# Designed miniproteins, single chains: the designs that were tried, part 77

Each design is a single chain, and the fold is of that chain. pLDDT is the mean over its residues in the fold that is shown.

## One batch from the design tools (miniprotein)

Design m2674
Fold by ESMFold2-Fast:
Parts: C-alpha cells; structure tokens; sequence
Structure m2674 (fold): chain A 101 residues (1-101)
C-alpha cells in the first residue's frame, strides 16, 4: 500500500479522532501533535523502510524489529515527555499484539 502524504495522514488522523477506536485515537493524537516537518521526516523514514515493512507482514520477528526502529525514530523526533510516554505505550501495545499472534 502506498504511503500517504502529510495532508492525507493529517486528514485520516482528524477523522480517527471522531470515529476511531481508543487505540487509533491515541495514535491520531500523537500524529497531530507532530509538526508538518516532523511528519515529512516520519514519512521519509517509512519510505526508506518499505522493504522491511513488507517483510514485517510475514515475519513476526521482523515486525518487532521494525516497530522498535519506529519507536526509536519517533523518540528522537519528539521531545515532549507526555507525547514520548504515549508513543512508548502505543509501541509496547503493538509489540504485545505481535507476540499474541
């Protein structure tokens, strides 16, 4: 699946705040707290990681490694303690879901 633009990502996040699950709303709040520059950096990171993203769909160990790399990237990008804590909690939940599958 092609990665969204910053505008598409922000639009999807805003829609998720209305009708999303609590987990998806928490992700939407994190994304909307990022600047347009930070969102572009995140999308550039994900574009570079596209082969690893495809591999993660079939290999739980590669999925865990990818989520850990995404966590480390976001924690370098975000300095606010509350946003950092939210990111860490969401990534821990994602890793637990992979372990349960």
Amino acid sequence: EPLPSVEELKAAARETLVDGTPHNKAWAEVLLALSDEQLEELLAFLREKEPEIEEAGTDPEKAKKLWEEIRDFLLRLVSDPAARAKIEALLEEALKKIDAA
Scores: mean pLDDT 74

Design m2675
Fold by ESMFold2-Fast:
Structure m2675 (fold): chain A 95 residues (1-95)
Amino acid sequence: SAAAERRRAALERLRAALAAAGEASDEGLERVIEILEEAARELADDEAVSEFLRLVAEIVRALRAGAPEAELRALEARAEPAAREVVEAAAELKA
């Protein structure tokens, strides 16, 4: 289906973002944010996946800004429900 194909493309972009994050540089984290935000826009019709990707981008942005632990934990709590949907979608795409 078109939805499954979009999810597969987003997972491949997420894999690329995680590989780039291995650099742990400010520029590397900026690239991760850009990839996540692009994936969220392309998957805007999949509300749970799009919301999860946006929240992960916000967590990375907050980490770069040196946000306090309480703010980071609040973002993580908001991301948890959407993360479960992404894991379930990934399991469906596993052939």
Scores: mean pLDDT 67

Design m2676
Fold by ESMFold2-Fast:
Structure m2676 (fold): chain A 89 residues (1-89)
Amino acid sequence: EKKKKLAELDKEFEKKLKELEEAIKNKDFEKALEELKKLAEVFAKIGELAEGSPEWEEFRAKFTPRYKALMEKFEEVLGEEAKKLDEAA
């Protein structure tokens, strides 16, 4: 069932989002980039199955704000580390 497969991917996306959040908190940038790549792959799979459906819009509405907030935080942390490198040079 499409709904069952979408629910499985939703859970996988939630898990990868938490793993990415944890990597960012720990300033493990190598792991954060790897988890971001995995997250993007799961997002693409969800899009392929659900694009143009109400389930796709519900998924986007649910996760887009969380993903955007996390990416903004990731950019802030990266900017802070880049400034430290610039100050050390």
Scores: mean pLDDT 76

Design m2677
Fold by ESMFold2-Fast:
Structure m2677 (fold): chain A 101 residues (1-101)
Amino acid sequence: MEKLEEYLELTLKQLSSVMSEETAAMILSMQLGAEADRLKAEGRYQEAGDLYELAGKIAEKAGNLKLASKLYRKAAEAYEPVDPKRAEELRKKSEELEKKA
């Protein structure tokens, strides 16, 4: 995860050279969310949860709390069958961010 976050931060910096950092973060978060949707459809729930959570972190760091909340909720749904404890933690985080958005 940490190495993937590093590569995504580099990708975000490259995209920010041609668009705003907020727009680049939104595009990257949406792209990761779409890939997570595909993994979830394949039954790869742990990997889907990991990507949704990472997408949520990118959106949160960029200040898009509404998108971050939605992505953390999707991560919680993906983790529920494989990691219920992590699912509950992300569900709570999603609710807190939704109240701030």
Scores: mean pLDDT 82

Design m2678
Fold by ESMFold2-Fast:
Structure m2678 (fold): chain A 100 residues (1-100)
Amino acid sequence: GSVTPELLMIDSAKSFIDQGKYEEAAETAKLLIDSLKNSTDDRHIIARAEALIVLGEALKKLGKYEEARKYYEEAIELARKSSHPRAPEIVKEAEKLLKE
């Protein structure tokens, strides 16, 4: 579909990880998660799940393994509540990251 503000913020957070800017990546993901926390829109629910995965990846790079695990688990629970077509893919990605 069309590029949304949420997808641009997720891409920005991923770009920070690629640059080794893990603190900036985590902060960008947290801002998106917080902005969407009260939304019942399925698109926002799935974007929040994707942002939780990015936050977990950034935290893992910072050595915060237990915090990263909690966010991956939260992403799985959130994505499973979504009817969005991308939800099964997000669940699989987060489950893979939990096994690492």
Scores: mean pLDDT 86

Design m2679
Fold by ESMFold2-Fast:
Structure m2679 (fold): chain A 75 residues (1-75)
Amino acid sequence: MSEIERLQAELAALLEEMRRTNPEAAAEALKRIAAREEELTAWLHKNRASMSREQIEEAVAKYLREVLAIVEELG
């Protein structure tokens, strides 16, 4: 609830700011985020049957931290 929601809010705010200040960087960030999301989805599909809820939540949090870093690098 707290960390994932906070990371999602931070990501949304940074993407909106980047869209206003550097739309080309925002487009590149969205492409990289989409690719990373596909990787996460494929990994979850392969592994979810053997994972705990805590492991799934940590994987999602890790994904959000990684895409946040991508936005920060491109901004």
Scores: mean pLDDT 81

Design m2680
Fold by ESMFold2-Fast:
Structure m2680 (fold): chain A 88 residues (1-88)
Amino acid sequence: DDVIEQVRLIKLTVEKLDIPEEEREEITSLLDEAIAALEAGDRERAVEHLRRAAEKLEEVAEKEKDPSLKTFLRTLARMLRDLAEEVE
């Protein structure tokens, strides 16, 4: 499943980011919930968790002082929103 694979790659990317551990753990937890929902065929729950993860990435980006990391966080959030639209 291409969507599940893409969410897993985004999760792996988030795990390597130099962002606060609490925020990283919250985002990866939401992505794990999204993966579980996708594997269960629960599209509504998957979309909800993907959008929540995108919102958290956007919140982290707003507080981020490094312009490159800020842009990258926003790109990851956009990718998650696009995946949520594909699943819907």
Scores: mean pLDDT 89

Design m2681
Fold by ESMFold2-Fast:
Structure m2681 (fold): chain A 88 residues (1-88)
Amino acid sequence: RAAQIEELRQQLAGLEAELRRLREELEKAKTESDLRQIAVEAARLAIESRRLAVQAAELGDTELARQAEELAREAEELAAKAVERINE
């Protein structure tokens, strides 16, 4: 289980870096196509983060599960912001 928890921690770090990248891309987004791509990637990130939260909880790491759930919420907010800008 320790090795599995460490793998999930590495995955969470990668997802956090991806969210930061998508936030930077949203600030620089110039076209509706860019905004659609960001929305899709952010929505996928939210799904992956939620899956990680479930796996962390199953392994008994409630703190890692909470961190992954928070990342999923932040990714969903980013996707919503991208969609909102498309509708402007």
Scores: mean pLDDT 86

Design m2682
Fold by ESMFold2-Fast:
Structure m2682 (fold): chain A 106 residues (1-106)
Amino acid sequence: VDEDLEKAEQALEEGNVREAMRYLADAAIKLSAQAIEDNKLEIAAGFHEAARVFREAAETGDPELYKQASELAKRVAEMARRDGYNDIAEKAERIAELSERASKLL
């Protein structure tokens, strides 16, 4: 996950928004799988939906999808924070930040 987030940030610095979205989708799927193992099913569902939106964003380059993905990631982070799942919340917050940055590059 941390490697996926670092690669997403690097892709954004290089202007490769579609590649960044692919890395964010990979991160979200990995976080969903981890949340399932930790029996955090609502958080897992949130990451799965975020991954779907990131994959669509990677295909289309639509800034509206980047905003939607950022909003989803922020909601997942809030849910994780309320549940004391702080490490995962921090990763969701970073996903939201990178998605918002992507929307500003288009």
Scores: mean pLDDT 83

Design m2683
Fold by ESMFold2-Fast:
Structure m2683 (fold): chain A 80 residues (1-80)
Amino acid sequence: GPGEMMLRRLEEEVEAIARRVLAETGSEAAAQELLERGQARIEELRQRIGTDNTLTKEEAEALIEKAVAELRAEAQRILA
């Protein structure tokens, strides 16, 4: 369904951000930490989207966009 497609986009974004952290820092530990945080966020959103039958497509998209923005901010803090 649409929620699964949006979660897949989040997963792809997490992988892209982690790859950038690895490339810029050379730290496998920093990339792994970001991957673990991203995976935890994906699991949280998957549970929420899967259990909340009142959640609209637009609301689900907003939650995923927020998660992407927060993960990008986390990566920027690691890269700074």
Scores: mean pLDDT 79

Design m2684
Fold by ESMFold2-Fast:
Structure m2684 (fold): chain A 93 residues (1-93)
Amino acid sequence: SADMAAIEARIDDLDARVQELGRQVREAIANKDLDKLKSLRDELGALGRELTDVEREALRLKAPKDVIRRIVFVEAQVSLLIMLTTVSIKELE
C-alpha cells in the first residue's frame, strides 16, 4: 500500500541519518569535541522522537512484524549512541 511504502521510506531515511550521526559521534569522541558531542546528543534525541512517531504510525497501520522489528533495531542504535555520547561528555567534563 502507499501508506506502507511511505513508512518504509521514512525508516530508510531515519536509518541513514542514524548511521551518519554515529559516524559524527565517533569523530567527535576521537577529537574530544565537547560542544559537538552535546549538539549530537540533542540531534539524537530529536531523531529518537521522530522514530517514536514512525513506530506509532506503523502500529496504527498494522505494519508487518519485520517492519516493526526494523524500527526497533534503529531505535536501539539511537539509544546506544545517546549512552555513548552521555558517557563521553561526562569523561570530558
Scores: mean pLDDT 90

Design m2685
Fold by ESMFold2-Fast:
Structure m2685 (fold): chain A 100 residues (1-100)
Amino acid sequence: MDPAAREALREAMEAAVALVQAAVAKSVFERNPSVELAKEAVEIARRALERAREALRRAEEILERHPSEATRRAYEDAREDVRAVEEILRELEEKLRELE
């Protein structure tokens, strides 16, 4: 595998791990709804979003320097995962407002 493709895949994996962290935080909160857990889930999701956005930025830089099908797919995968984390954060923030 080309080194650039491998590096882009590592960034895509970082975004995917961030999505899993946000999804787990949401799941734990939904099973035990409280203001305190909603706040913690929001904080975890915000940190996950920051990590996912950084991974997307790095994947974009790799794609710009080394355009290939593999680097493009990694960028697209990371972009989709960022959007999924943004949606989870939005839902958690909305639920926190309803509880307060």
Scores: mean pLDDT 90

Design m2686
Fold by ESMFold2-Fast:
Structure m2686 (fold): chain A 113 residues (1-113)
Amino acid sequence: MEEEARKLLEEAQKALENGDYDRAVSLIEKALELMGEDNPEALLQLAYAYLKRGDYDKAIEAFEKTLEVAKGKNPELEARALQLLADAYEKRGDTEKSNEALERIEKLVKEKK
């Protein structure tokens, strides 16, 4: 099961690199079914695939879920999710929420050193 989920995430990463975002979403969703929906790295990849596909609302939802699961456990992953969340908000036209996400990065970096 873990080996199958890892292979799916590896293939999803290759799909993302090749610009096949629909395939990446499908592969990551299958991996999350096998691993459980609380894997923050898989959730981050899913959110990024949605962002690249132009599904900004789904990307925002997936980035917020990534942040909830990763909270206090992985500052580097939290910072990456916040940076991409800011980009998703900006692409949706929500400049105020984009700026709020960037401010959260500054606070996170100051608290985790």
Scores: mean pLDDT 83

Design m2687
Fold by ESMFold2-Fast:
Structure m2687 (fold): chain A 87 residues (1-87)
Amino acid sequence: MSLEEKYEELKKKAEEGDVKAQIELGNFLRDKLKDYEKAIKYYEEAAKKGSKEGEAALARALSRHPNPEYAVPAASLAVRVIGDEIE
């Protein structure tokens, strides 16, 4: 089936360190499987490698996740940037 095949393909490339595949896998998990927890993991890996696309996707996924625990990291990033750190 196309969903399972796409998932396995992207997962293998993402685990090999392909930043583009990590972002695409995150998008696939979010949009097709509704698995925000796994999507966040792969976006985080892409962002850690310096991907601006991965960083943006990570922030968006964290803020849009229905679980309040994922909203906390997004809020913490906002507080660090906009709070008292830059007067």
Scores: mean pLDDT 68

Design m2688
Fold by ESMFold2-Fast:
Structure m2688 (fold): chain A 87 residues (1-87)
Amino acid sequence: SVEELKEKFERLLVGAYTYAQQGRYDEARALLEQAREVAKEFAKKASKEEIEELIKTLEKFISQLTDPELKAQVEEILKELKELKEK
């Protein structure tokens, strides 16, 4: 369901942030790659309004990251969600 995909996405973001705080950037990047795939599945099933709310959540998440490589990876997910919203 859309709700299950949203919960999975949010759990992956929290996990990635936790690994990043521990300096475990390889694990953080792996969880963000999984989050990207979940975001794509979510966007296929979600309304434009639901995608917009996820975009806002992700923009807030980016502001909390300090590592530039992780920020860039999350910004790529954000760009992809914005493109999927327009379809």
Scores: mean pLDDT 85

Design m2689
Fold by ESMFold2-Fast:
Parts: structure tokens; sequence; C-alpha cells
Structure m2689 (fold): chain A 66 residues (1-66)
């Protein structure tokens, strides 16, 4: 399993690339969160909230980069 810091980066990057390629924001966020959770299954509720927030920021920036 990856570290929490790596899961945050993964969530941001995955959501960014998906949104940049035209995936709807909510779908990009949910897909990125699922990937980050799979790679960090021991994440606490607080860490999961941070992962979701990173995915939201990534998706928003990815949409702007289109």
Amino acid sequence: AMSFEQAIKLAYQAAYELAKQGVPLDEAVETAVRLAKAMNPDATPEQLEAIREAARKGAEEGLKAR
C-alpha cells in the first residue's frame, strides 16, 4: 500500500488527467478517490476526506487546463 502523502498526490493527478480529458468533474473525483482508497486501504476517515479534497482540486485544475 502507498503512503497517505502518495495517495493525496495520486488522487490529485488522476482527477486532473481525467477532467482534462473531458471526464465530468464528479466522475473524475469519484474515480480518483476509488483509486487512492485501493492503494491506501488503511486510510482514516480524516485522510479519506483529505484525499477527496485533493481529487476535487485536481479535477478543477484539469478542467481549467482543457
Scores: mean pLDDT 84

Design m2690
Fold by ESMFold2-Fast:
Structure m2690 (fold): chain A 100 residues (1-100)
Amino acid sequence: MEEDIEKIKELMLKFMEENNVPQEWIDSFEKTMEKMKEEKKSLGDVLLAVTGFLLGLLRRGLISLEQAIDLIKEIGKAVNLSEEKVEQLINLVKDAAAKA
């Protein structure tokens, strides 16, 4: 769990820096990840939080849908997530983007 959260945090931070995401979003993400680690939240809860941040970035036009999908796939590979769960998260992002 703790190792998976750290991997997700590192991938997300790298992604946000490479896409010139504002420091306010980066700081908010780091605080959220530390709190989830302290509260021993499930991997599923952490993945939903990450997906929520990606949706926020999408709605602000800071990243593209393609970039969000590619990151979800990379995270899924890093934490050995099932293809079914990866597809579920991708569909959640697509559905939320379509409603905006």
Scores: mean pLDDT 82

Design m2691
Fold by ESMFold2-Fast:
Structure m2691 (fold): chain A 117 residues (1-117)
Amino acid sequence: SISEILKEIEELLEKAKKELGKFFETDNLSEEERYELFLKALEYLEKMIEYIKENIDKLSEEEKEKIKKKLEQLKEELEELLGKVDQIFSNPELQKKLKEEIKKLIEKIEEVLKELE
């Protein structure tokens, strides 16, 4: 069975995925509205990372390996997205803000990955 910690991680990840789905599927939104949806997705991912950090000492070796794989995949997806920001947004200020938020999240993921080693 999945532990309560893994369930909470999956729920936060699914919430982030839902907000990202709205971002990619809705083409009639302003860039500012699309930016807000993206920020909401990043907020769920940050909550997930913080929840992992707060509970890292309670994780079994199997749970640590599962979380590590999920975070490594998420990091790769965020790095790919970082490379595509200028193709998704035409507004230079929103491009800069979004790149800064994605970079901060990648750094937080790298810190947690070190703690999981």
Scores: mean pLDDT 81

Design m2692
Fold by ESMFold2-Fast:
Structure m2692 (fold): chain A 75 residues (1-75)
Amino acid sequence: STKAQGEALAKKSRWMAEVARRVGEGLGVPEEGEEIAKMFEEAARLAEQGDVEGAQKLYDEAMKRLRDLVIRASG
């Protein structure tokens, strides 16, 4: 159901927001980590409001930014 999908996506997004903050801190770029975390928090908000499609798109963008951050820090 859309509600169950939204609840799962919201929980996942909130957990990923915390992951993004810790990654930013660990890489010495806490501001970039916080920016990505806010995207995940917004994805959670959209999912809770029933905009599962919008939430998924924002979640995917936040995941891409987090991956790009890790790649840049490893180079």
Scores: mean pLDDT 87

Design m2693
Fold by ESMFold2-Fast:
Structure m2693 (fold): chain A 95 residues (1-95)
Amino acid sequence: MEENRERAVELLMELMGISREKARELLEEAERLVNGGEEERKKVLELVAEFAKEVRREGREEEVAELGDRLIEETGDVETAELTFLALLLYRKEQ
């Protein structure tokens, strides 16, 4: 993996308590969805929309803003931060 992606893997392991293999799997799935066809892009929008509803319902907008800032800072790249965020949403859906 590239340097920024390895940082994302380590961050996912820390935030979710998952294995390195699972973290890589989630990042690969996130990339597949972002670079996929219409159905894959629709799934990304649905994941984001469901998360946004949950955040608003619970009044946790500040926590999400802090998470976003942390993802950008820790990965050092906005694209990698976005993929890491999507990987987090994918893991939440599995639970």
Scores: mean pLDDT 81

Design m2694
Fold by ESMFold2-Fast:
Structure m2694 (fold): chain A 72 residues (1-72)
Amino acid sequence: MEELERLAEEVKRLLSEAGVVGITDEQARKIAELLMERGIRTVEEVRAHPDEIVRAAKKVLGEKFLDLIKPP
Protein backbone atom coordinates (compact mmCIF):
# COMPACT_ATOMS: atom_id res chain seq x y z
CA MET A 1 0.00 0.00 0.00
CA GLU A 2 2.63 2.55 1.08
CA GLU A 3 4.93 1.54 -1.80
CA LEU A 4 2.01 1.93 -4.22
CA GLU A 5 1.28 5.43 -2.87
CA ARG A 6 4.91 6.47 -3.36
CA LEU A 7 4.95 5.14 -6.94
CA ALA A 8 1.63 6.88 -7.68
CA GLU A 9 3.09 10.21 -6.50
CA GLU A 10 6.19 9.75 -8.68
CA VAL A 11 4.06 8.80 -11.72
CA LYS A 12 1.84 11.86 -11.24
CA ARG A 13 4.91 14.08 -10.91
CA LEU A 14 6.63 12.68 -14.04
CA LEU A 15 3.46 12.95 -16.15
CA SER A 16 2.96 16.53 -14.92
CA GLU A 17 6.54 17.37 -15.98
CA ALA A 18 5.75 15.88 -19.41
CA GLY A 19 2.71 18.19 -19.72
CA VAL A 20 0.00 15.72 -18.69
CA VAL A 21 -2.03 17.79 -16.22
CA GLY A 22 -5.32 17.01 -14.54
CA ILE A 23 -4.51 13.41 -13.63
CA THR A 24 -6.24 12.34 -10.40
CA ASP A 25 -4.64 10.51 -7.47
CA GLU A 26 -6.82 7.47 -8.29
CA GLN A 27 -5.63 7.42 -11.91
CA ALA A 28 -1.99 7.73 -10.79
CA ARG A 29 -2.53 4.84 -8.35
CA LYS A 30 -3.94 2.63 -11.14
CA ILE A 31 -0.96 3.46 -13.36
CA ALA A 32 1.38 2.55 -10.47
CA GLU A 33 -0.47 -0.79 -10.06
CA LEU A 34 0.16 -1.62 -13.74
CA LEU A 35 3.84 -0.72 -13.34
CA MET A 36 4.12 -3.00 -10.29
CA GLU A 37 2.59 -5.86 -12.33
CA ARG A 38 5.41 -5.33 -14.88
CA GLY A 39 8.01 -5.60 -12.08
CA ILE A 40 8.57 -1.86 -11.68
CA ARG A 41 8.31 -1.33 -7.92
CA THR A 42 10.78 1.43 -7.01
CA VAL A 43 10.95 5.14 -7.81
CA GLU A 44 14.30 4.54 -9.55
CA GLU A 45 12.77 1.87 -11.82
CA VAL A 46 9.87 4.21 -12.66
CA ARG A 47 12.36 6.91 -13.71
CA ALA A 48 14.34 4.35 -15.77
CA HIS A 49 11.26 3.19 -17.75
CA PRO A 50 9.38 6.23 -19.11
CA ASP A 51 7.97 4.13 -21.99
CA GLU A 52 6.25 1.83 -19.47
CA ILE A 53 4.72 4.88 -17.76
CA VAL A 54 3.25 6.04 -21.08
CA ARG A 55 1.88 2.55 -21.84
CA ALA A 56 0.28 2.27 -18.39
CA ALA A 57 -1.16 5.79 -18.67
CA LYS A 58 -2.78 4.92 -22.01
CA LYS A 59 -4.30 1.76 -20.51
CA VAL A 60 -5.72 3.60 -17.48
CA LEU A 61 -6.77 6.83 -19.24
CA GLY A 62 -7.48 5.35 -22.69
CA GLU A 63 -8.91 7.98 -25.01
CA LYS A 64 -8.87 10.42 -22.07
CA PHE A 65 -5.07 10.44 -22.29
CA LEU A 66 -5.42 12.21 -25.65
CA ASP A 67 -7.85 14.73 -24.10
CA LEU A 68 -5.20 15.66 -21.51
CA ILE A 69 -2.63 16.44 -24.21
CA LYS A 70 -3.34 20.09 -24.99
CA PRO A 71 -2.82 21.06 -28.65
CA PRO A 72 -0.69 24.22 -29.07
Scores: mean pLDDT 72

Design m2695
Fold by ESMFold2-Fast:
Structure m2695 (fold): chain A 97 residues (1-97)
Amino acid sequence: MEEEFDQEVATALMILEIAVAKLTLEKSKNEQQAADDTIRLLERVEEIVRNTELSPEQRADLKAALEDLKRVAESLPNKEAGQRVKEAVDRLLELLD
C-alpha cells in the first residue's frame, strides 16, 4: 500500500517534470540549453522507470506525457535540438512498451 503510493507519487512527479520541460522547450530562447536540460530529465525518468514497477495505467499516463513532449520537440525551430530530444523520448517510449 505504501509502495503503491510511492509509485503513484513518482509517476505524478515524472509527468509534472515532463510537462515543465515541454513548456521550457516551447518558450526558451536557448533551445539547445532547453534540450540539454530535457535530456538530463529524461535520463532521470529512465532510471526511475527501470527501478520501479509501474502499473499499465501509470505506463499509459507517462507515455501520453512523453508523446506530448515529442510533438513539441518535432515542432522546434532548432531542428538539431528537436531531434536530440525526440531520440531521447523515443528511447524511453521503447522502454515503456
Scores: mean pLDDT 81

Design m2696
Fold by ESMFold2-Fast:
Structure m2696 (fold): chain A 95 residues (1-95)
Amino acid sequence: MSLSISYAQSGDLTYILITGPNAGRAATLIRHAGGTVISSGISENMALIIGRGIDPDRLRDVMEQNGFTVTSVSQTTPQQLLSQSSSITNRYDFS
C-alpha cells in the first residue's frame, strides 16, 4: 500500500494530508507519531488529520512499521494543504 504524506504547521497545530489506497487506515496510525488528534476527515483515497504535538519526522516510520510504503513526505503551507483536501468531509470547519 503506497502513500504520499504532506504536512503543514500553523501555531500549535499540525495538519497532515495522507493520499493513497487505505489512507483512512493510515490516518488511525497518526497518534503513534505522538501528540493528540483533534479532528480528522476521511475520503476514499485521502485523509486529513489535525493534531497537536504530532512529530512529522515520525510519520514515515510509523506508516512503514505498519505495512505501508511511503513514497514521499513533504512540508507545505496550511493554505495549500487545505486546498488539496477540499474533497474531504469532516465534523469541523478548518477551511
Scores: mean pLDDT 76

Design m2697
Fold by ESMFold2-Fast:
Structure m2697 (fold): chain A 89 residues (1-89)
Amino acid sequence: MSKSELQAEVTLSLGYMQYSVLQQAADKLEKQGKTDAAEKLRELGKQILELSEKLAEAILAGDEEEASKYKEELLKVMKEADELYDKAK
């Protein structure tokens, strides 16, 4: 296993963990009757998963420019999810 393969696997694992946490947070909001916020949070979780897969592919390809782009997009989506949850809870 190369260093890039290890970094890609870690990236994917973190993406799946974040997706799982956001699904659990959305479930809590849905039980409180905050359906619109729950649905938006589920969509943001899916975006995090997709961006994590793209980031992992860029890391494996050695494409530093694409990897940086997906890291920035991932941070933006994560910030949106945090702000949404803080306002809705």
Scores: mean pLDDT 86

Design m2698
Fold by ESMFold2-Fast:
Structure m2698 (fold): chain A 87 residues (1-87)
Amino acid sequence: NAQTVANRARAAAQAAKSLIKKGKEDPENAVEYYQKSIDIAEKARKKATEAAGKSTPEQAAMLQRVIDELKKVEEEAKKNLEEFLKS
């Protein structure tokens, strides 16, 4: 249901943020950490978006908040990956 998807999406956002931090702290493995962060955030965003389409307006609004957070995390991970590869 929407609440379970939102809870899992929030956990995924935290995991993706943790991977961005690890990428910044460990240059030798940075590409792997950033790519994994992007993958986790993208998969969670897709699941939350699907659930929002099948939800009540109130549930969809709740899911939209976590979708927006996941988009921001995905964008940050992509930016860090791009900057790392350019350096």
Scores: mean pLDDT 88

Design m2699
Fold by ESMFold2-Fast:
Structure m2699 (fold): chain A 78 residues (1-78)
Amino acid sequence: MTKEQLEEQAREDIRTAEELLKKAKELREKARTKEEERKAVLLETAAAISAVGALFLARQAENKELEERARKLLEEIL
């Protein structure tokens, strides 16, 4: 992959992680059943996986801005 392709994929994975985290927070706030709570946990897990992927790609691309964005997302998910 080129540096530009790595950066593009990292940005896509960051956007995916942000979207999943947003959905997880909304579900968690509205959750009234254990099933809804489990669904929120699954979305949080998926967000973490996407953020880790973005961090790896950003590091490979040597893009410090994307690396920091992915790291902050991981800290927010925890």
Scores: mean pLDDT 85

Design m2700
Fold by ESMFold2-Fast:
Structure m2700 (fold): chain A 103 residues (1-103)
Amino acid sequence: AEEAEWREGLRALAEEYGDAELERVAEEAVRQAVLLRRGEATPEDRARLLRASLLGQLRLSLAAGKISEEEYAEYVARLEALPPTAEAVLELEREIRKEIAEK
């Protein structure tokens, strides 16, 4: 039931912000989290989960008006340029969180 509850919560948020793309990004994050929880996750799956989580956070920030479309595009480009490792994604998340907090 947890997966279904997460999906419904994410759909409600996407509808509240009027952002259909947010639903898709959020669904991918839930899918990766479920794989990790089932013990089927590889180190690559962990990196994918962290990327999906960061994308979801960025999309929520964009939908809430906390970052601009230009800032969102820059952050997504930085994420796509990273090596596919959990360490690289976590470092970028820390940098982006600091940048957003300083606005």
Scores: mean pLDDT 71

Design m2701
Fold by ESMFold2-Fast:
Structure m2701 (fold): chain A 110 residues (1-110)
Amino acid sequence: MSPVEKIRARIAALDARVAAVEAQVAAVQADTSLSPAEKLAKLSALMRELMAVSAGLVLLRMTLRVLHKAGEISPAEYDALMADIDAVSARVAAVEAQIVAEKAKILAEQ
């Protein structure tokens, strides 16, 4: 597996983790059996998972810059992989905003 293929696999794995968090946020929102405190605890755990994904994206950007400077990837591959990382980062920000909004609703109802 090439360095480019390894980075693509890592990006796909991080994107899948964001998708899982998004699905779990929706499940928490829909669950009428959970207390406000239980919902807040679950949303806080999901926020920590997004922070872990964000850290993984930072490490991938650093790895990609090193490979580009070493000439191990083409400029076109570098630009494409950076764009893929940016897309996952934007999705993290969108899900983070959803969690913040949901936590604010729960707190306002108390």
Scores: mean pLDDT 90

Design m2702
Fold by ESMFold2-Fast:
Order: C-alpha cells, then sequence, then structure tokens
Structure m2702 (fold): chain A 70 residues (1-70)
C-alpha cells in the first residue's frame, strides 16, 4: 500500500510535479481496487498524460482504464 504511494510521489518529483499529485493518483487507483503494481503504472501513465496537457482528473480516468483493459 505505502509502496505504491511512495513510488507515485517519487515519480511526480522526477517529472517536475508536486509529490502530492503522485500520491493522489496512487491513492485513487488503490481505492478502485487496483494492485500495487497497477497503481504504480496508473500513476506513471497519468503523469505522462498531464505532461501532454491533460488535467489530473482526465489523466487519471484514462490511466485507470488503460491499466485495467491492457
Amino acid sequence: MDEAIEAGEKMAVSMGLDPSVGRYIAERALERGLSVEQAKEAAKIAMILMGGGLGVGEALEIALRLVRDG
């Protein structure tokens, strides 16, 4: 549980984002029943999409769908 959140925070910092963004995405993924590994992947995808100009909510929904369906 903490592993996915900590990984999300570290990824956010590495991408020039606030660590709270990575924490938020990882927590939402875990809350929706994703595994620790799926939550890490969702955080990574969502933050890449945010770098492309998407808002956090839209990026999160797309990332969750991609991780569940792919």
Scores: mean pLDDT 82

Design m2703
Fold by ESMFold2-Fast:
Structure m2703 (fold): chain A 100 residues (1-100)
Amino acid sequence: KPMPSIEELKEKIEELIEKIKEIGSEEDKKIAEEGKKVAEEALKDESLSEEQKRLLLGDIANSLELLLWSEEEKASELERKVVRLAAEGTITLIKHVLKR
């Protein structure tokens, strides 16, 4: 499959955040807002290549899709906790890499 562009990933992240704000829990909304901030920091980082930005934004988009999936599919409490831990962990790791 062709890799999405930076602009497509940015639009996808914004769409996922708006959907999470509509139907997500307060915890999921907090993770989505942190993901948005980290994505904006990655986009502004002039030391990152276009490919590196695409990879980081892709990981953020995937994390947000999993959060949205857990709400849309009415996932179990355990599945939601696992998805939140995975999403929060991924976003925190990216933030750590960007703040080196």
Scores: mean pLDDT 82

Design m2704
Fold by ESMFold2-Fast:
Structure m2704 (fold): chain A 58 residues (1-58)
Amino acid sequence: SLEEKAEEVANSPDPAATAKRIAEELGLTDEQRERLAAVVASTPDPEARKELFLLFFE
């Protein structure tokens, strides 16, 4: 589920790399993948990171 993926990203030792991998699995474009990774990488708080990841898909 998206919530499980968001938790994986939030708790990852490398959130940007994890977000890029998940974006590729979901079939997102290169542009979308880079935007998601940048948002996740710039967000040090795990809870905020999870919420921003979920909002990307709304």
Scores: mean pLDDT 80

Design m2705
Fold by ESMFold2-Fast:
Structure m2705 (fold): chain A 100 residues (1-100)
Amino acid sequence: MTREELVEELKRAAREMEEELLARIDDPEMQALVREALEATLRLGEKMLEENVPVETIRRHLEGLRRFAETALELVASDPEAARLYVRIWRHESLQLIEE
């Protein structure tokens, strides 16, 4: 898989996670956080292409973001505040990598 293909996969995975989380969330503030996390991930993908980031680095970030999103999804019904924290972590991680 090329770097460009892997970034497209990262963007698609992030969009799928947003759709699945939003389907289970009624709280408008949490919905906004999920959308912000997606937006941060999309911007990070663009930066990764611009800076010729190695494919292994992109893959590791994709794996990490999937874990945060999956954990939030598992918690959203039983512990919505814990789910909110994981969505915040997902967003913040992506923003930090953009600012570097």
Scores: mean pLDDT 80

